Designed miniproteins, single chains, continued (2). Designs and how they scored, part 75

Each design is a single chain, and the fold is of that chain. pLDDT is the mean over its residues in the fold that is shown.

## One batch from the design tools (miniprotein)

Design m6597
Fold by ESMFold2-Fast:
Structure m6597 (fold): chain A 80 residues (1-80)
Amino acid sequence: SMMEEEEKRKLAEEYVDALLEAQLKKSKLPEKEKAEYRKQAEELKPGIVEEFTKNANEEEVELLKKALEQAKANKPLTAT
């Protein structure tokens, strides 16, 4: 369904963004070079997201949901 495709797209987008930021944080690169990597990632992101949205099966969707939830759990939200 269109709703399922939208959910897959959002999941893939959030995961790609989370993975990129985690890699850049760990890399210790200068901010100028981090900006260039973010630019390159934005060019590749639509292709990755569309591939996942069209081709990912239910098992792959569940695995990515769990991976994203684990990534979010390791980043505690600043409480009020």
Scores: mean pLDDT 75

Design m6598
Fold by ESMFold2-Fast:
Structure m6598 (fold): chain A 80 residues (1-80)
Amino acid sequence: MERLRQLVAEALRLAAPEVREATGNQRLQDLLLQLADAVEAGDDEKAEQLAQQIQKESSPEEVALAVAIAEERFRELVLK
């Protein structure tokens, strides 16, 4: 379980600057990096609050793109 949290956090950290490049949304990058820290720490309450904040402050298109980029980075980390 701890290794899975570390992989998710790393995928989010790799995705955050790519999401900023694709969307131009620095706030979304900052929230994704904070989400990565919360996931790595096992702070499920903080992670849930940050996920809700991302959905509230970002467009559905930006959220979908962020998820797609994070999933791709996670897949690369799992395969290597």
Scores: mean pLDDT 85

Design m6599
Fold by ESMFold2-Fast:
Structure m6599 (fold): chain A 95 residues (1-95)
Amino acid sequence: DEDKNWENFERLLEEAARRHGLSEEEIEALRKALEIFRNLSPEDQAEIRNIWRTHGGDPELLQEAVEKYKGEEAAEVVREAAEILVRLQRAAEEA
């Protein structure tokens, strides 16, 4: 069940974010970005995953990829989420 897999991933991401002291506003931005990502085509999802793997979650590249298919507003949400995820990764590495 793909929907259950996404719900489980969202829950785990929220738990990790709370554990590392992210604000409710930052967690909400992550939720919105995941919803945008989930609603992308499989091809667009693969492109975003590849950007994350290859470029370590570069917010500018992720914004450009999302803007192409979902427009500027969705791209801005994904950029903000990428910046939050980079901060979360750094906090986890420093813990």
Scores: mean pLDDT 71

Design m6600
Fold by ESMFold2-Fast:
Parts: C-alpha cells; structure tokens; sequence
Structure m6600 (fold): chain A 76 residues (1-76)
C-alpha cells in the first residue's frame, strides 16, 4: 500500500537526479537545477507518505531526511 507509492515517488526522484547529473555534464545548469527541484518534490512526497505510515522504520525516515537536507542545500 503506502510502501508501493513511496517506492514510485522515490523512483521519480531518482530519475530526476539522473537527469540533473546529465544536464550538469552538458553544461546546462538551468535544466539541471529544474531537474533537482523536481527530484526534491518527489522525495518530499515520498517522505510524507513514509511518515504517514507508522510501520516505516526510523532508519528509513532518517535516511530520507538526510537525503532531502543534502538536496535542499544543493538548491540553496
């Protein structure tokens, strides 16, 4: 249930992170930034879904929060 939707949101975030890396290598900083913003939105959605499920292990929540904090710093 929630786990599947969390995985789908995380997959979307990972896809946008991959796109951001490609755009960075091409020198397209603007598209890279847009892709990072979409990755952030997807990971924020995944974290919200995981937090709504009391069965989610604390270690998974901590890992997701750390990843989001790093991505937010990159966008700042």
Amino acid sequence: MASREVLEAESEGSLYLAKAAIYRRMGDEEEARRALEKALEAYERALALAEANPATPQSELDAARSALAALREELA
Scores: mean pLDDT 78

Design m6601
Fold by ESMFold2-Fast:
Structure m6601 (fold): chain A 80 residues (1-80)
Amino acid sequence: SPRGRRISLEIGSNLGVAEISVAMAQQIPEYRQMLLKQAQKQVDEAKKLLEENKELISPSDAAKLEKEISALEARIKELQ
């Protein structure tokens, strides 16, 4: 639905901010722990928003967002 697409774009935008935090954590070791913690919080919020709005989001968009979340969680763990 159009509403579901807007919500999936909002979640994707939030994950994009987490991606920037992870990229900065890779480049700036002095702030790594703080940036990874911030990224994890945004990933957790994205997971909650996705679950709460799963019925409004298309299965294909949900699968894409779940894949992006899993990739970010793996990168956060690798950098810890």
Scores: mean pLDDT 86

Design m6602
Fold by ESMFold2-Fast:
Structure m6602 (fold): chain A 105 residues (1-105)
Amino acid sequence: MKVVVKEVSITSPLGITAKGRVVVTDKGEVEIEIKVYDKNGNLLFETHLSGGVEAVMERLRELIAEYQRLIQKYSVSDKEKAEMYLNLLLLYRWALGFLREWLSS
């Protein structure tokens, strides 16, 4: 089975690091793993998405819209939470972009 793997790491000004990994097979099966760490290396958040490419892309679009709303809600009241949500938004957008490029190739 031919498999493509992509990884990314994003670190924000407060030292929050988000790591994403996307695996896609030649059959269009997708697995996404995301982990977010604080400046001391403590795990703050983790999630896993899996399924067919179209279903995962739809879920990513929903998550992007949700996290855009969360950033707006917390941007003034909780800067650390807003920064964590921004890192998650950037990872979801990156993953969606990669899957779009893969689907068009």
Scores: mean pLDDT 84

Design m6603
Fold by ESMFold2-Fast:
Structure m6603 (fold): chain A 71 residues (1-71)
Amino acid sequence: SQAALEEGMIRLAEAIDPEAAALLRRAIELAREHGPDDPEALALAAEAQALLDAVPEEKRRAALEAVQAEL
């Protein structure tokens, strides 16, 4: 489901960078309140993605494996 996908994405982000996860949670909240095209929600999601992209690939991969093991 969409909700399960969102939860998985937040859990993965939190394992990689808690700050990025906080931004994603806020973006999802704003999108639910104001709609999927909310400018603030899109800006926060983009900022979170930039933080995640700055993390080394090996750390991101390890986080993904850890989250997948919990599912």
Scores: mean pLDDT 77

Design m6604
Fold by ESMFold2-Fast:
Structure m6604 (fold): chain A 83 residues (1-83)
Amino acid sequence: MTVEEIIELFKEKADLGPATIEALKAYLSTLTPEEREELYQRLKEMNDREAAILITAMVLNYIGDQLDAELARRRAEEERRRA
């Protein structure tokens, strides 16, 4: 999987499941510093601020706790809405 393929995956899938997020985090941790730099430059070119922030947090910071908190909050709200 290349940097471009990762970006395309996020653009195509507006709704990412937890398993997909975990798999992406695991994969992104294997990227070289050069590949991370390329991804960062690509993200800077995007106009979608929210998407760029989320992808940057996942890819460059590898801070799962922040994303896990956001995902947990969204899932809880969706479950409440279904109730």
Scores: mean pLDDT 59

Design m6605
Fold by ESMFold2-Fast:
Structure m6605 (fold): chain A 73 residues (1-73)
Amino acid sequence: MKPSPLTEEDKKLLEELQKRIDELIAGMSPEVRERADELRKEAEEWAKKTGNPLLAAQRYLQEVERLKREEEA
């Protein structure tokens, strides 16, 4: 993974990713929402270490989508 500064397009994608994550979480049970909060903390730590908040947000979205899928079953 190569560190790179955020582009204008990356910032827009980051906002869209955060909105999508929030929408998914809003439909979850309080217990699953608590797990999502833990994943958010991990994503923030990852963003700090890599200097790439877009990559961290994408990973967080994937984990939140996984939690939603597990609840569907």
Scores: mean pLDDT 76

Design m6606
Fold by ESMFold2-Fast:
Structure m6606 (fold): chain A 76 residues (1-76)
Amino acid sequence: SARAELEAIDRELQALAPAVQAHPEVAAVARETLARIEALGRELAAQGLSEDEIIAALVPVAREGLARLRAAVAAA
């Protein structure tokens, strides 16, 4: 399910927390990713979408953010 995918992505993001704390450039990517997820979530909620519809829409954005964060960690 989309919820299970989002939970898996969240666990992967939590595993990167030490790198986020250690590297300002990694922290910047994490902040940008969180801001995008929060902005999209707010927009979809304002449009009256259900929680399940919002979660399904957030999965691709969270997945892209995780990929960018992993790339930033590898470059640090």
Scores: mean pLDDT 84

Design m6607
Fold by ESMFold2-Fast:
Structure m6607 (fold): chain A 85 residues (1-85)
Amino acid sequence: SKELIDKVINEIKEVIDTETDPVRIAQRIARILLEHLPKLTKEEADELYNRIVDIIKEKLGPDSPVAKALINLIKSIYNDILEKK
């Protein structure tokens, strides 16, 4: 649902805004995705993935090594979960 997508987006924004350690950012985002992605349809998960990538690029910068590492991690988690959908 849109409500669930918006909730997940807000949780990820809070992590990026409040956490400075790249490893802890990655761990917290991974936990959020592992909890919520299985509950979404493929279409909803595709929308969530695109919105998360945009937020990471906007907040950390598209050329940031941390942003690139986080996007790769999120893509990996996304693909692993979506293979069952």
Scores: mean pLDDT 81

Design m6608
Fold by ESMFold2-Fast:
Structure m6608 (fold): chain A 93 residues (1-93)
Amino acid sequence: KLKEEQEELRKYRPEMEEEVEKAGDSPFAKSVEKQAEIAKAFTEDIEKARELLAEEVAELLGLDEEEKKKLKEEFLKAKSFEELVELAHKFYE
């Protein structure tokens, strides 16, 4: 199961990079670019990537303390990178 999750992480990373390229130089492009950088860390250490993603998203969006705490809790519950990406998009919106 963990091996399959790591394999899926490698698949998502290229798609994130493509999304940045298509978005161009827009405010949303920066958000996707940060997700791609975090995804690269995820391929090596899933648990560390969850913390980095939560902190990065909170900083990027300028979230309040309550929103930041909620974000961290949701990301810690994510079992795969697929869930992490879904949660990140939820908070971006």
Scores: mean pLDDT 60

Design m6609
Fold by ESMFold2-Fast:
Structure m6609 (fold): chain A 98 residues (1-98)
Amino acid sequence: DQQRQAARQAAEAARKEDWDRVAELSQQLSPDAQRTIDTSLSAVTIANMLGDEESKQRATELIVRAAEAAAQGDDETLRRLGEESEKLLKELLEKAKK
């Protein structure tokens, strides 16, 4: 399955913090996986701008877990990770307003 192969490559790219590669590969994934990974990539960017290493690590873990779930076809995990990524992004956006 082409999407599962792309998802495995996205997980490996995320572990290496190769965000450009993660963004390219996410476009080959299911809509739910793409949305979760793109949201988490935004969280990585904002956390990095804020110098928030803890949130950057959390966002990186969300990308890896979402890519792994996509590789396994685990829609339930993807849904949960999507909610978690949206919550993290919201928290970071509110922190950035200060």
Scores: mean pLDDT 85

Design m6610
Fold by ESMFold2-Fast:
Structure m6610 (fold): chain A 77 residues (1-77)
Amino acid sequence: MDDLLRKMDEEKKKYKEAKKKGDNKTAAEHLLKYAKLMREMADLQLPHLPPDAAELFRRGTEEEVERLEKEAKELLK
């Protein structure tokens, strides 16, 4: 998990740097990688939660990932 969080921080930093430079293509790529890492982090947490909490957490994570993917698509327009 800690390694996954570090990778997420790296992708977030690269996304911000690309945005600052106006490189929307690169920014979208790093944002999509960040979203994938977020799903991986959720998968690692799910086995440690009660079923009810796991379902709610999975749903919340999916919503957040969808928002990030939508933002990345807007950057590619």
Scores: mean pLDDT 83

Design m6611
Fold by ESMFold2-Fast:
Structure m6611 (fold): chain A 76 residues (1-76)
Amino acid sequence: MMSDQELLQKLIAKAQEIYKNSTDPKVRDEAKAVLEELQALMADPNVTVKQLIHAQFRVLALSGEYFVEERRKKAA
């Protein structure tokens, strides 16, 4: 069982990885926005399960956008 803090830390690490490695300005801007959302949740002592689920879907969507970026580069 992962703590909420460990989960948020892993989500932040994934978003930071995408931000650092992406060369698409749109994907980088989205990664920055997701990082700001995750940092706000880390600072909130009353984070709800709904907010954590939403954060996981946000990072999953960002990972999908980054996958499309990488696929586009490999297909070119």
Scores: mean pLDDT 80

Design m6612
Fold by ESMFold2-Fast:
Structure m6612 (fold): chain A 94 residues (1-94)
Amino acid sequence: MKVLRIQIRTERPLSEEAFEEVKKAVEEIASSYGGKLVEARQVGNTLVLEVELPEDMSDEEIQELVKKIEERVREIAKKHGIKVVSINALLLER
């Protein structure tokens, strides 16, 4: 299966409430593509998310999933008064 690692850097750590909202949003988006969230952790100001994706998922579909995650994460962070500094996505083969 394909694994997508998403690293999100924020100006300060997310609260537990904001982090749970991000996890739920990513789980919902991943599930809509037949994937699932397999890891979510916060280390200081950096959030690391790993999403398993179907092998047959196209590069275009992966890009759309990443965009949806980026938009939702930025919306959640803004709601909680936190600025997102950067979002980086890397596709890993497993």
Scores: mean pLDDT 85

Design m6613
Fold by ESMFold2-Fast:
Structure m6613 (fold): chain A 60 residues (1-60)
Amino acid sequence: MIDEAIEKIKTGDGKESKEALEALLSLSKEEVREAIERLIATGDSNARAGAGELMKILGL
């Protein structure tokens, strides 16, 4: 799930990115934290932007 969501976010497609972010937000706090760390670790600009959105929503 997390790996699939990262791939969708990396595409830069607004619909796929939105669906992936919503899927990640349905996870536990620990899993969302893992997803944020993985998104940042990819070095991809779209993935980094997605991590930023998750952090804003969670108040991190």
Scores: mean pLDDT 79

Design m6614
Fold by ESMFold2-Fast:
Structure m6614 (fold): chain A 81 residues (1-81)
Amino acid sequence: SAMEEAEKELEELLEEFEERLKKAKSGDEVYQLIQEFVQRVGELAVRYGLSREEAFALRNRALGRLTEIVQEWEKERKKKA
């Protein structure tokens, strides 16, 4: 289904986000990166023609996963500082 294909592409976006996050040097860069990927998730939902409910589900899933990735990244950086 379109939702299953969108979820698969979301996982690919999240992998790209994690790799780019490793190169971030400031909190401002992290914030800008989060904003970019939230926008890309919105574009993904439109491209796959997702319903409103499916788009909300995809966005909520993306926000949760982005938050977890950022929290793990912050925790690892604090241990190395």
Scores: mean pLDDT 84

Design m6615
Fold by ESMFold2-Fast:
Structure m6615 (fold): chain A 66 residues (1-66)
Amino acid sequence: SLEEAEKHVELGRRYEAEGDTLEARRHYLKALTILSELLSKETDPEKRQKIQEKLTELGSRLRSLL
């Protein structure tokens, strides 16, 4: 669910702030997986745009942790 993805993003941010890059990446990747699955099933254009925006931000965060 979208809420589950948002919880994983929040956990990732907390681990990132603590310097735990490995756990931050794991939670961000879990959120990415959930958001990608939601996007593949979503037909509403406004909801798709919101998911795409979240995926773009999350992708940027993941790249910064490489």
Scores: mean pLDDT 83

Design m6616
Fold by ESMFold2-Fast:
Structure m6616 (fold): chain A 95 residues (1-95)
Amino acid sequence: MRKIVEVGGVRLEIEIEVDPEDPEKVVITVRDVETGRVLDELVLSKEQLEELLKSYGVDPSKLSMQEQIDLIASFSPEELVRFVGQAARMLEQES
């Protein structure tokens, strides 16, 4: 999944994919569209992804990893930015 969002006059590309080396992990990459520079890269476990989705009123136990990514792909630009921000905060607290 790959989506371009505009936040505060900046265009960001947000990419969410299953880690090719570990199918129980998801990689979120945030890039500046103008420069192509990676601004942030977040790696979430299946458990961390499911915990985040619960905050959006989703029962992740009914969804595959791909279905969870497809649901995030359906988010509005505002919801997607909020989701990425929550993921970053979760990883900061567990580090």
Scores: mean pLDDT 79

Design m6617
Fold by ESMFold2-Fast:
Structure m6617 (fold): chain A 114 residues (1-114)
Amino acid sequence: SELEKEAKKAAETLREAAALARRRPSLAWAGDVLREAAELVEKSVTPLGRGSLGRAAALLRGAAGEVRHDPVVSEALARLAELFSAGADGNDEEKAKKFKEAAETARRLAAALA
């Protein structure tokens, strides 16, 4: 489905950003949060995934607060949290749109960390 396709793309791009963040000691924990968010995004489109997007949003919001000394990273994590929070209560079409925006946000974050 389009939902599963966009969730997979978002998760793959979040993992790319996570790998790059882990290369910086000051952002290693944020990288771990991005990786967990990727797993929660993939889980959210399965029958066992109820609440997974809300959990991803909460973890990313926490990480954004902890890395406020890096405004580019903090703003990207906060935006990802907002997108997943908005997607959590949406239908499949709304979720797919939020995953597409999340993939773009994560891709920009990965580029900034490269």
Scores: mean pLDDT 89

Design m6618
Fold by ESMFold2-Fast:
Structure m6618 (fold): chain A 60 residues (1-60)
Amino acid sequence: MPALKAARILASLTPEQLERATVEDIAKEVGVSKEELEELFKKYLGMTPEEFLARLRAQH
């Protein structure tokens, strides 16, 4: 599941990796387009990948 795979990757990143992480790179890593990843995140996680990434950054 691309959105869950992306979320798990992002959640496993160090603070340094989170600072350098982009939604485009994560979409490429899980084998989908950025647009498709945005839609899957909204559908399954109720937020955009950018919002998820920002929340992870705020946690550190």
Scores: mean pLDDT 80

Design m6619
Fold by ESMFold2-Fast:
Structure m6619 (fold): chain A 79 residues (1-79)
Amino acid sequence: MITAQTPKLSKEQVDKTLQEAKENPSKAVSIISAAALLASAAGDNKALSYLYGEVSKIYESQGKLDEAKRYADLAKKYA
């Protein structure tokens, strides 16, 4: 039985993660994926949706359209 004390990611924490990803394009997916795992563990569907949306945009910019579509669909699912 889980006792609720896992905080949701703040807007500032999400924005900081996205800024770090933008500064490190080669590691951007890994940085955002780590934050998405934390959001998933916390049940923070809004942060999870936002993070998956950003992963989709990064994959699209890299020409990885299949991955971009997959993460866009995940972002919409959790929105």
Scores: mean pLDDT 74

Design m6620
Fold by ESMFold2-Fast:
Structure m6620 (fold): chain A 63 residues (1-63)
Amino acid sequence: STDFIAVTVVAPAGTDPAEVAARARALAEELARSQGLTVRAYRVDVEELPDGSVRATVLAAVA
């Protein structure tokens, strides 16, 4: 069966969105590894919040 791990990272205004996305992916991979799971695919969404903060949400398909 396919399960999902969701990770959200919020960084201060002015942080590179690509860096925030990379941190969220790294956390998802670490969480999957800690549970004995392998990451199969990522869905990444990055947005700037009204206060200028950068939020990255990663949805990792795991098995």
Scores: mean pLDDT 85

Design m6621
Fold by ESMFold2-Fast:
Parts: structure tokens; sequence; C-alpha cells
Structure m6621 (fold): chain A 119 residues (1-119)
């Protein structure tokens, strides 16, 4: 947990130093929300995402979606590991299904509309 939070903070600082305000805000959201997450599977999925982000293997859009999922996991106390892993893999159909299972069909349809609008 603590190491994952510190990595998210470092990534936020690095993005801020580059002038990437959006990406810096996304990583800062991940760091702040992680301190409130109780589910270890969600924490492990976020750790994998941050490793991939450091290697430049995630798009800013993927990081922003992960930040939203981490915030939802913290606020609702739910396991969103499957949703985070689907975003990491670029599998947006699996992402929508994972959101449906964890957060319900209404939230899944809102997320689907947002993903489609961003294409």
Amino acid sequence: MKEVVEEARKLAEEARARGDVGLANAFQTIADALEKITDPRTVEAVRKALELAREGKLTPGQVSLIATLVLMAAERGVDLSEAIEAVINGDYDAFIEAVRKALGPETAEQVRAAVEAAR
C-alpha cells in the first residue's frame, strides 16, 4: 500500500514537472484514493497499472479511467480489480462488464456512453 501510494505521488510530480496537468491530477487522485481503499485486490491492480504507466505503456485516457475507478473503489468499498485490469489491457468490453458486476447496470451504461463519446 504505502509503496504504491508513493509511486503514484512520484508519477504525479513527474507529470506536473512536464506541464501535463491532466495526467498529474489523475495520478494525484490515485494516490489520495489509495489511502482509503480496503480491498487488497484493487490495490494490487493499481500497482500493476502504475508500473505500466511508468514504462509509458498506458495512454493518458487509461490513467484517467483508472483514477476514476480507484476513486469509486475508495468511496464505495468495492473490488474494482477486474475493471482496472481490463483498462490496462485495452479491453473496454470487459471493463464495462466488470463495472456492471461491481457497480450495477446504470453505472456501466454511463461508462459505456463516456467511452463511446471519446472515440
Scores: mean pLDDT 82

Design m6622
Fold by ESMFold2-Fast:
Structure m6622 (fold): chain A 89 residues (1-89)
Amino acid sequence: MEEETKKLIRKLAEEIAKAIEAVTGKKVGQADIDKIEAYLREKGAEPEDIEAIRKAIEGHLALRAGAPESELERMGAEIEPAARRMAEK
């Protein structure tokens, strides 16, 4: 796996942990971050898929903050191609 992809996966795992902490109000430990990173690597996520997942997390946080439905539709449209691509490979 390319070094740049490894760095993106690690950063995404950290961002997911921050999003979970922001939504739940509970602290996410390093062991949980490591599990998220391992899961993303196991799925063989490409850089574009990683970005789509990150945007999904941001969209979820925006929904919690009362974002309009149009924003959710936009997030869904960005995630769907990446999810289908991962399922196919």
Scores: mean pLDDT 61

Design m6623
Fold by ESMFold2-Fast:
Structure m6623 (fold): chain A 102 residues (1-102)
Amino acid sequence: SVMEELRRLSEEVNRLRAELREAMRETYEEAARRHGEEVARDALFVAISRLLAERLPESPTAQLALAVSETVLRNLREHDPERAALIERLAEELERAARERL
């Protein structure tokens, strides 16, 4: 049924998010030590949102997370371009760590 399919998609998002966080854990902890927890957390949010949307293109939740992350980065580029560039670089490093481990 449609309800069972929506439940499975939600469960897949939650499982993939947990797997991505574990795969990125060491890279995240290093980023947090070097750049602070706020920047590292923003980079983690961007990286997870991108990979969730890539792997689950039919998930409304994953697509919404991507749209939110893109809006946050766009606003940061306008008001704090150096912080935005740092977050984008760290997000790329987190994405690479996840791809290498998964």
Scores: mean pLDDT 86

Design m6624
Fold by ESMFold2-Fast:
Structure m6624 (fold): chain A 87 residues (1-87)
Amino acid sequence: PPSPLEKAREMAENALALLLEMRAAGASDAVILTVFRWYVREILEAHRDLPREELEEIFRELLEQVARELPDLAAGLAAVVEEVLAE
């Protein structure tokens, strides 16, 4: 079975794939940001046993992919990660 770190990374990759599908379907920026906030929280809750530093690295990699795939939303999605991690 995949390690907890590999599973957290898989969840992050699945979240990005869903956001890309939502954008293609015509979802608004506000809806995409709301759904992404839910996924960031879900990843944190599912992996609360992982070191904080490892989760931050996964989100950093995710935001780098977002900057390539959804550049117009990159700042908004980065703000969501910062807000959820500060909770």
Scores: mean pLDDT 83

Design m6625
Fold by ESMFold2-Fast:
Structure m6625 (fold): chain A 60 residues (1-60)
Amino acid sequence: PQVLEAVADDGRRFLVTRLGGNLARVRDLETGKEITVGGLGGLGVTGAANLAARMLPDVL
């Protein structure tokens, strides 16, 4: 699958893996946590990263 690095508006870095259709897996590069995001066609790669930044808490 296609893998792209994206930076969210807060500076957090994510890997966005396109799974097919409008689905992507977004992985936080600092914590290693992942979320699956729908609606990739509307959100784009940066939008998917920003959604993941809101949903994946930072574990310090």
Scores: mean pLDDT 73

Design m6626
Fold by ESMFold2-Fast:
Structure m6626 (fold): chain A 96 residues (1-96)
Amino acid sequence: AGEEAARAAEEAARAAEEAETGEEAVEAALAAGEAATAAALAGPPSREAAERASRAARRAALAAARKAERGSEGAGAALAALGGGASAGLAGGAPP
């Protein structure tokens, strides 16, 4: 359980760093945070896994913050897409 949670957090952190939009980065950072919480709850044998998950969640949060600040194409549109969930995927530019 702890090792799987740590891997999930690391994958989510990578997704946040590779995300092209602040929306995708924020979604990935939230997933990394949940995985880190799961790793922490797994118990003493998973201490190293919990540490890795925590580091991954922090990296994901930093990537999301940077992409929201510097790569944001419209905070309102990104928030609306996060709430609706229907457009979580490829986002490249302004409306046609």
Scores: mean pLDDT 68

Design m6627
Fold by ESMFold2-Fast:
Structure m6627 (fold): chain A 82 residues (1-82)
Amino acid sequence: DPILEELKELLREKLSKVDVSDSIEVVKAVAEALKELAEKRGIEVELGEDGGEQLKAAREAAKKLGISEDEVAEIVTEVVLE
């Protein structure tokens, strides 16, 4: 799936710049990757100020892109374990 491969590449880029042992930094990187992917498809995404709002925005972006929460979690796990 081309969209999942693009998400994986964005997550590799974003997660390479953060401490993957810090769950807050990981959530922020995931939210930023999903926002960037959504915006490339003409989908506006507003990230909130706190981690809960960012997680909510990430979930909505994934849903609009047709990506399940399970697929996001699998790709994040795969990238972190690389």
Scores: mean pLDDT 77

Design m6628
Fold by ESMFold2-Fast:
Structure m6628 (fold): chain A 78 residues (1-78)
Amino acid sequence: MEEIEKLKKEALEAIDNGDIEKANEYLLKLAELARQGDEKAAEAVKEVTLYALSKFLSEEETEAARPQVEALVERLRA
């Protein structure tokens, strides 16, 4: 549990710093844990992805993308 929370925090900080390479690294680690069935990792992938989108999309556009992000995360768990 602590590892997922740390990876999520580091991914969000990397996005804030514009470090796309580092953000992708943490996001891929979270996605791998989600593929192994970790629900907290799946939620973290969704939250980090929506946060990244919110940096250059409006609130309405980010919310419209939510179902697509959820579908992609569900695919990782399948």
Scores: mean pLDDT 77

Design m6629
Fold by ESMFold2-Fast:
Structure m6629 (fold): chain A 92 residues (1-92)
Amino acid sequence: TVTVTVTSAASVAAGSTLTSTATVTGEGIDATFLSIVNTETEEVLGSATIKGGTTGSVTVSNLTKGAVYEDRAVAYKDGKVVAEATKTTTVV
């Protein structure tokens, strides 16, 4: 069984940084793609590729006050999505 957990702040101050961390467990995982996306503009502020069952993080700056970001992790095995998790972060 493959599991993915995303840890990120529910809110951050404008002008601060946002760090999202994905923890991935399971056998035979090829890669997990972690991204931070502005939900209004669809801009990807940052992304990382995590190989195997481990942990990785993305840190982004230049956050827009009032924006809502989706912190998304998607784990792949044999070219298929096997687990995913998301968190939402609001910039105050």
Scores: mean pLDDT 84

Design m6630
Fold by ESMFold2-Fast:
Structure m6630 (fold): chain A 73 residues (1-73)
Amino acid sequence: MEALRKQLEGAKQQLQELLEKTTNPRIKALAQQGIQALEAALAALDRGDRQALEQHLREANRIAEEIADLLAE
């Protein structure tokens, strides 16, 4: 539980840093969406809702992949 929470908080912090540093408006929008998905995942983790946690983690991962693709261009 604690290790996963720490990882999700770390991922959220990385997206917040990206949001502050990027000049690309699409990456900014995706970073904001990713932060919201990670916040929803943390809330689901806190209430023990495994299905909601998995759903929000899938959303966050999809957003992370799209950001990575944009950064590779």
Scores: mean pLDDT 84

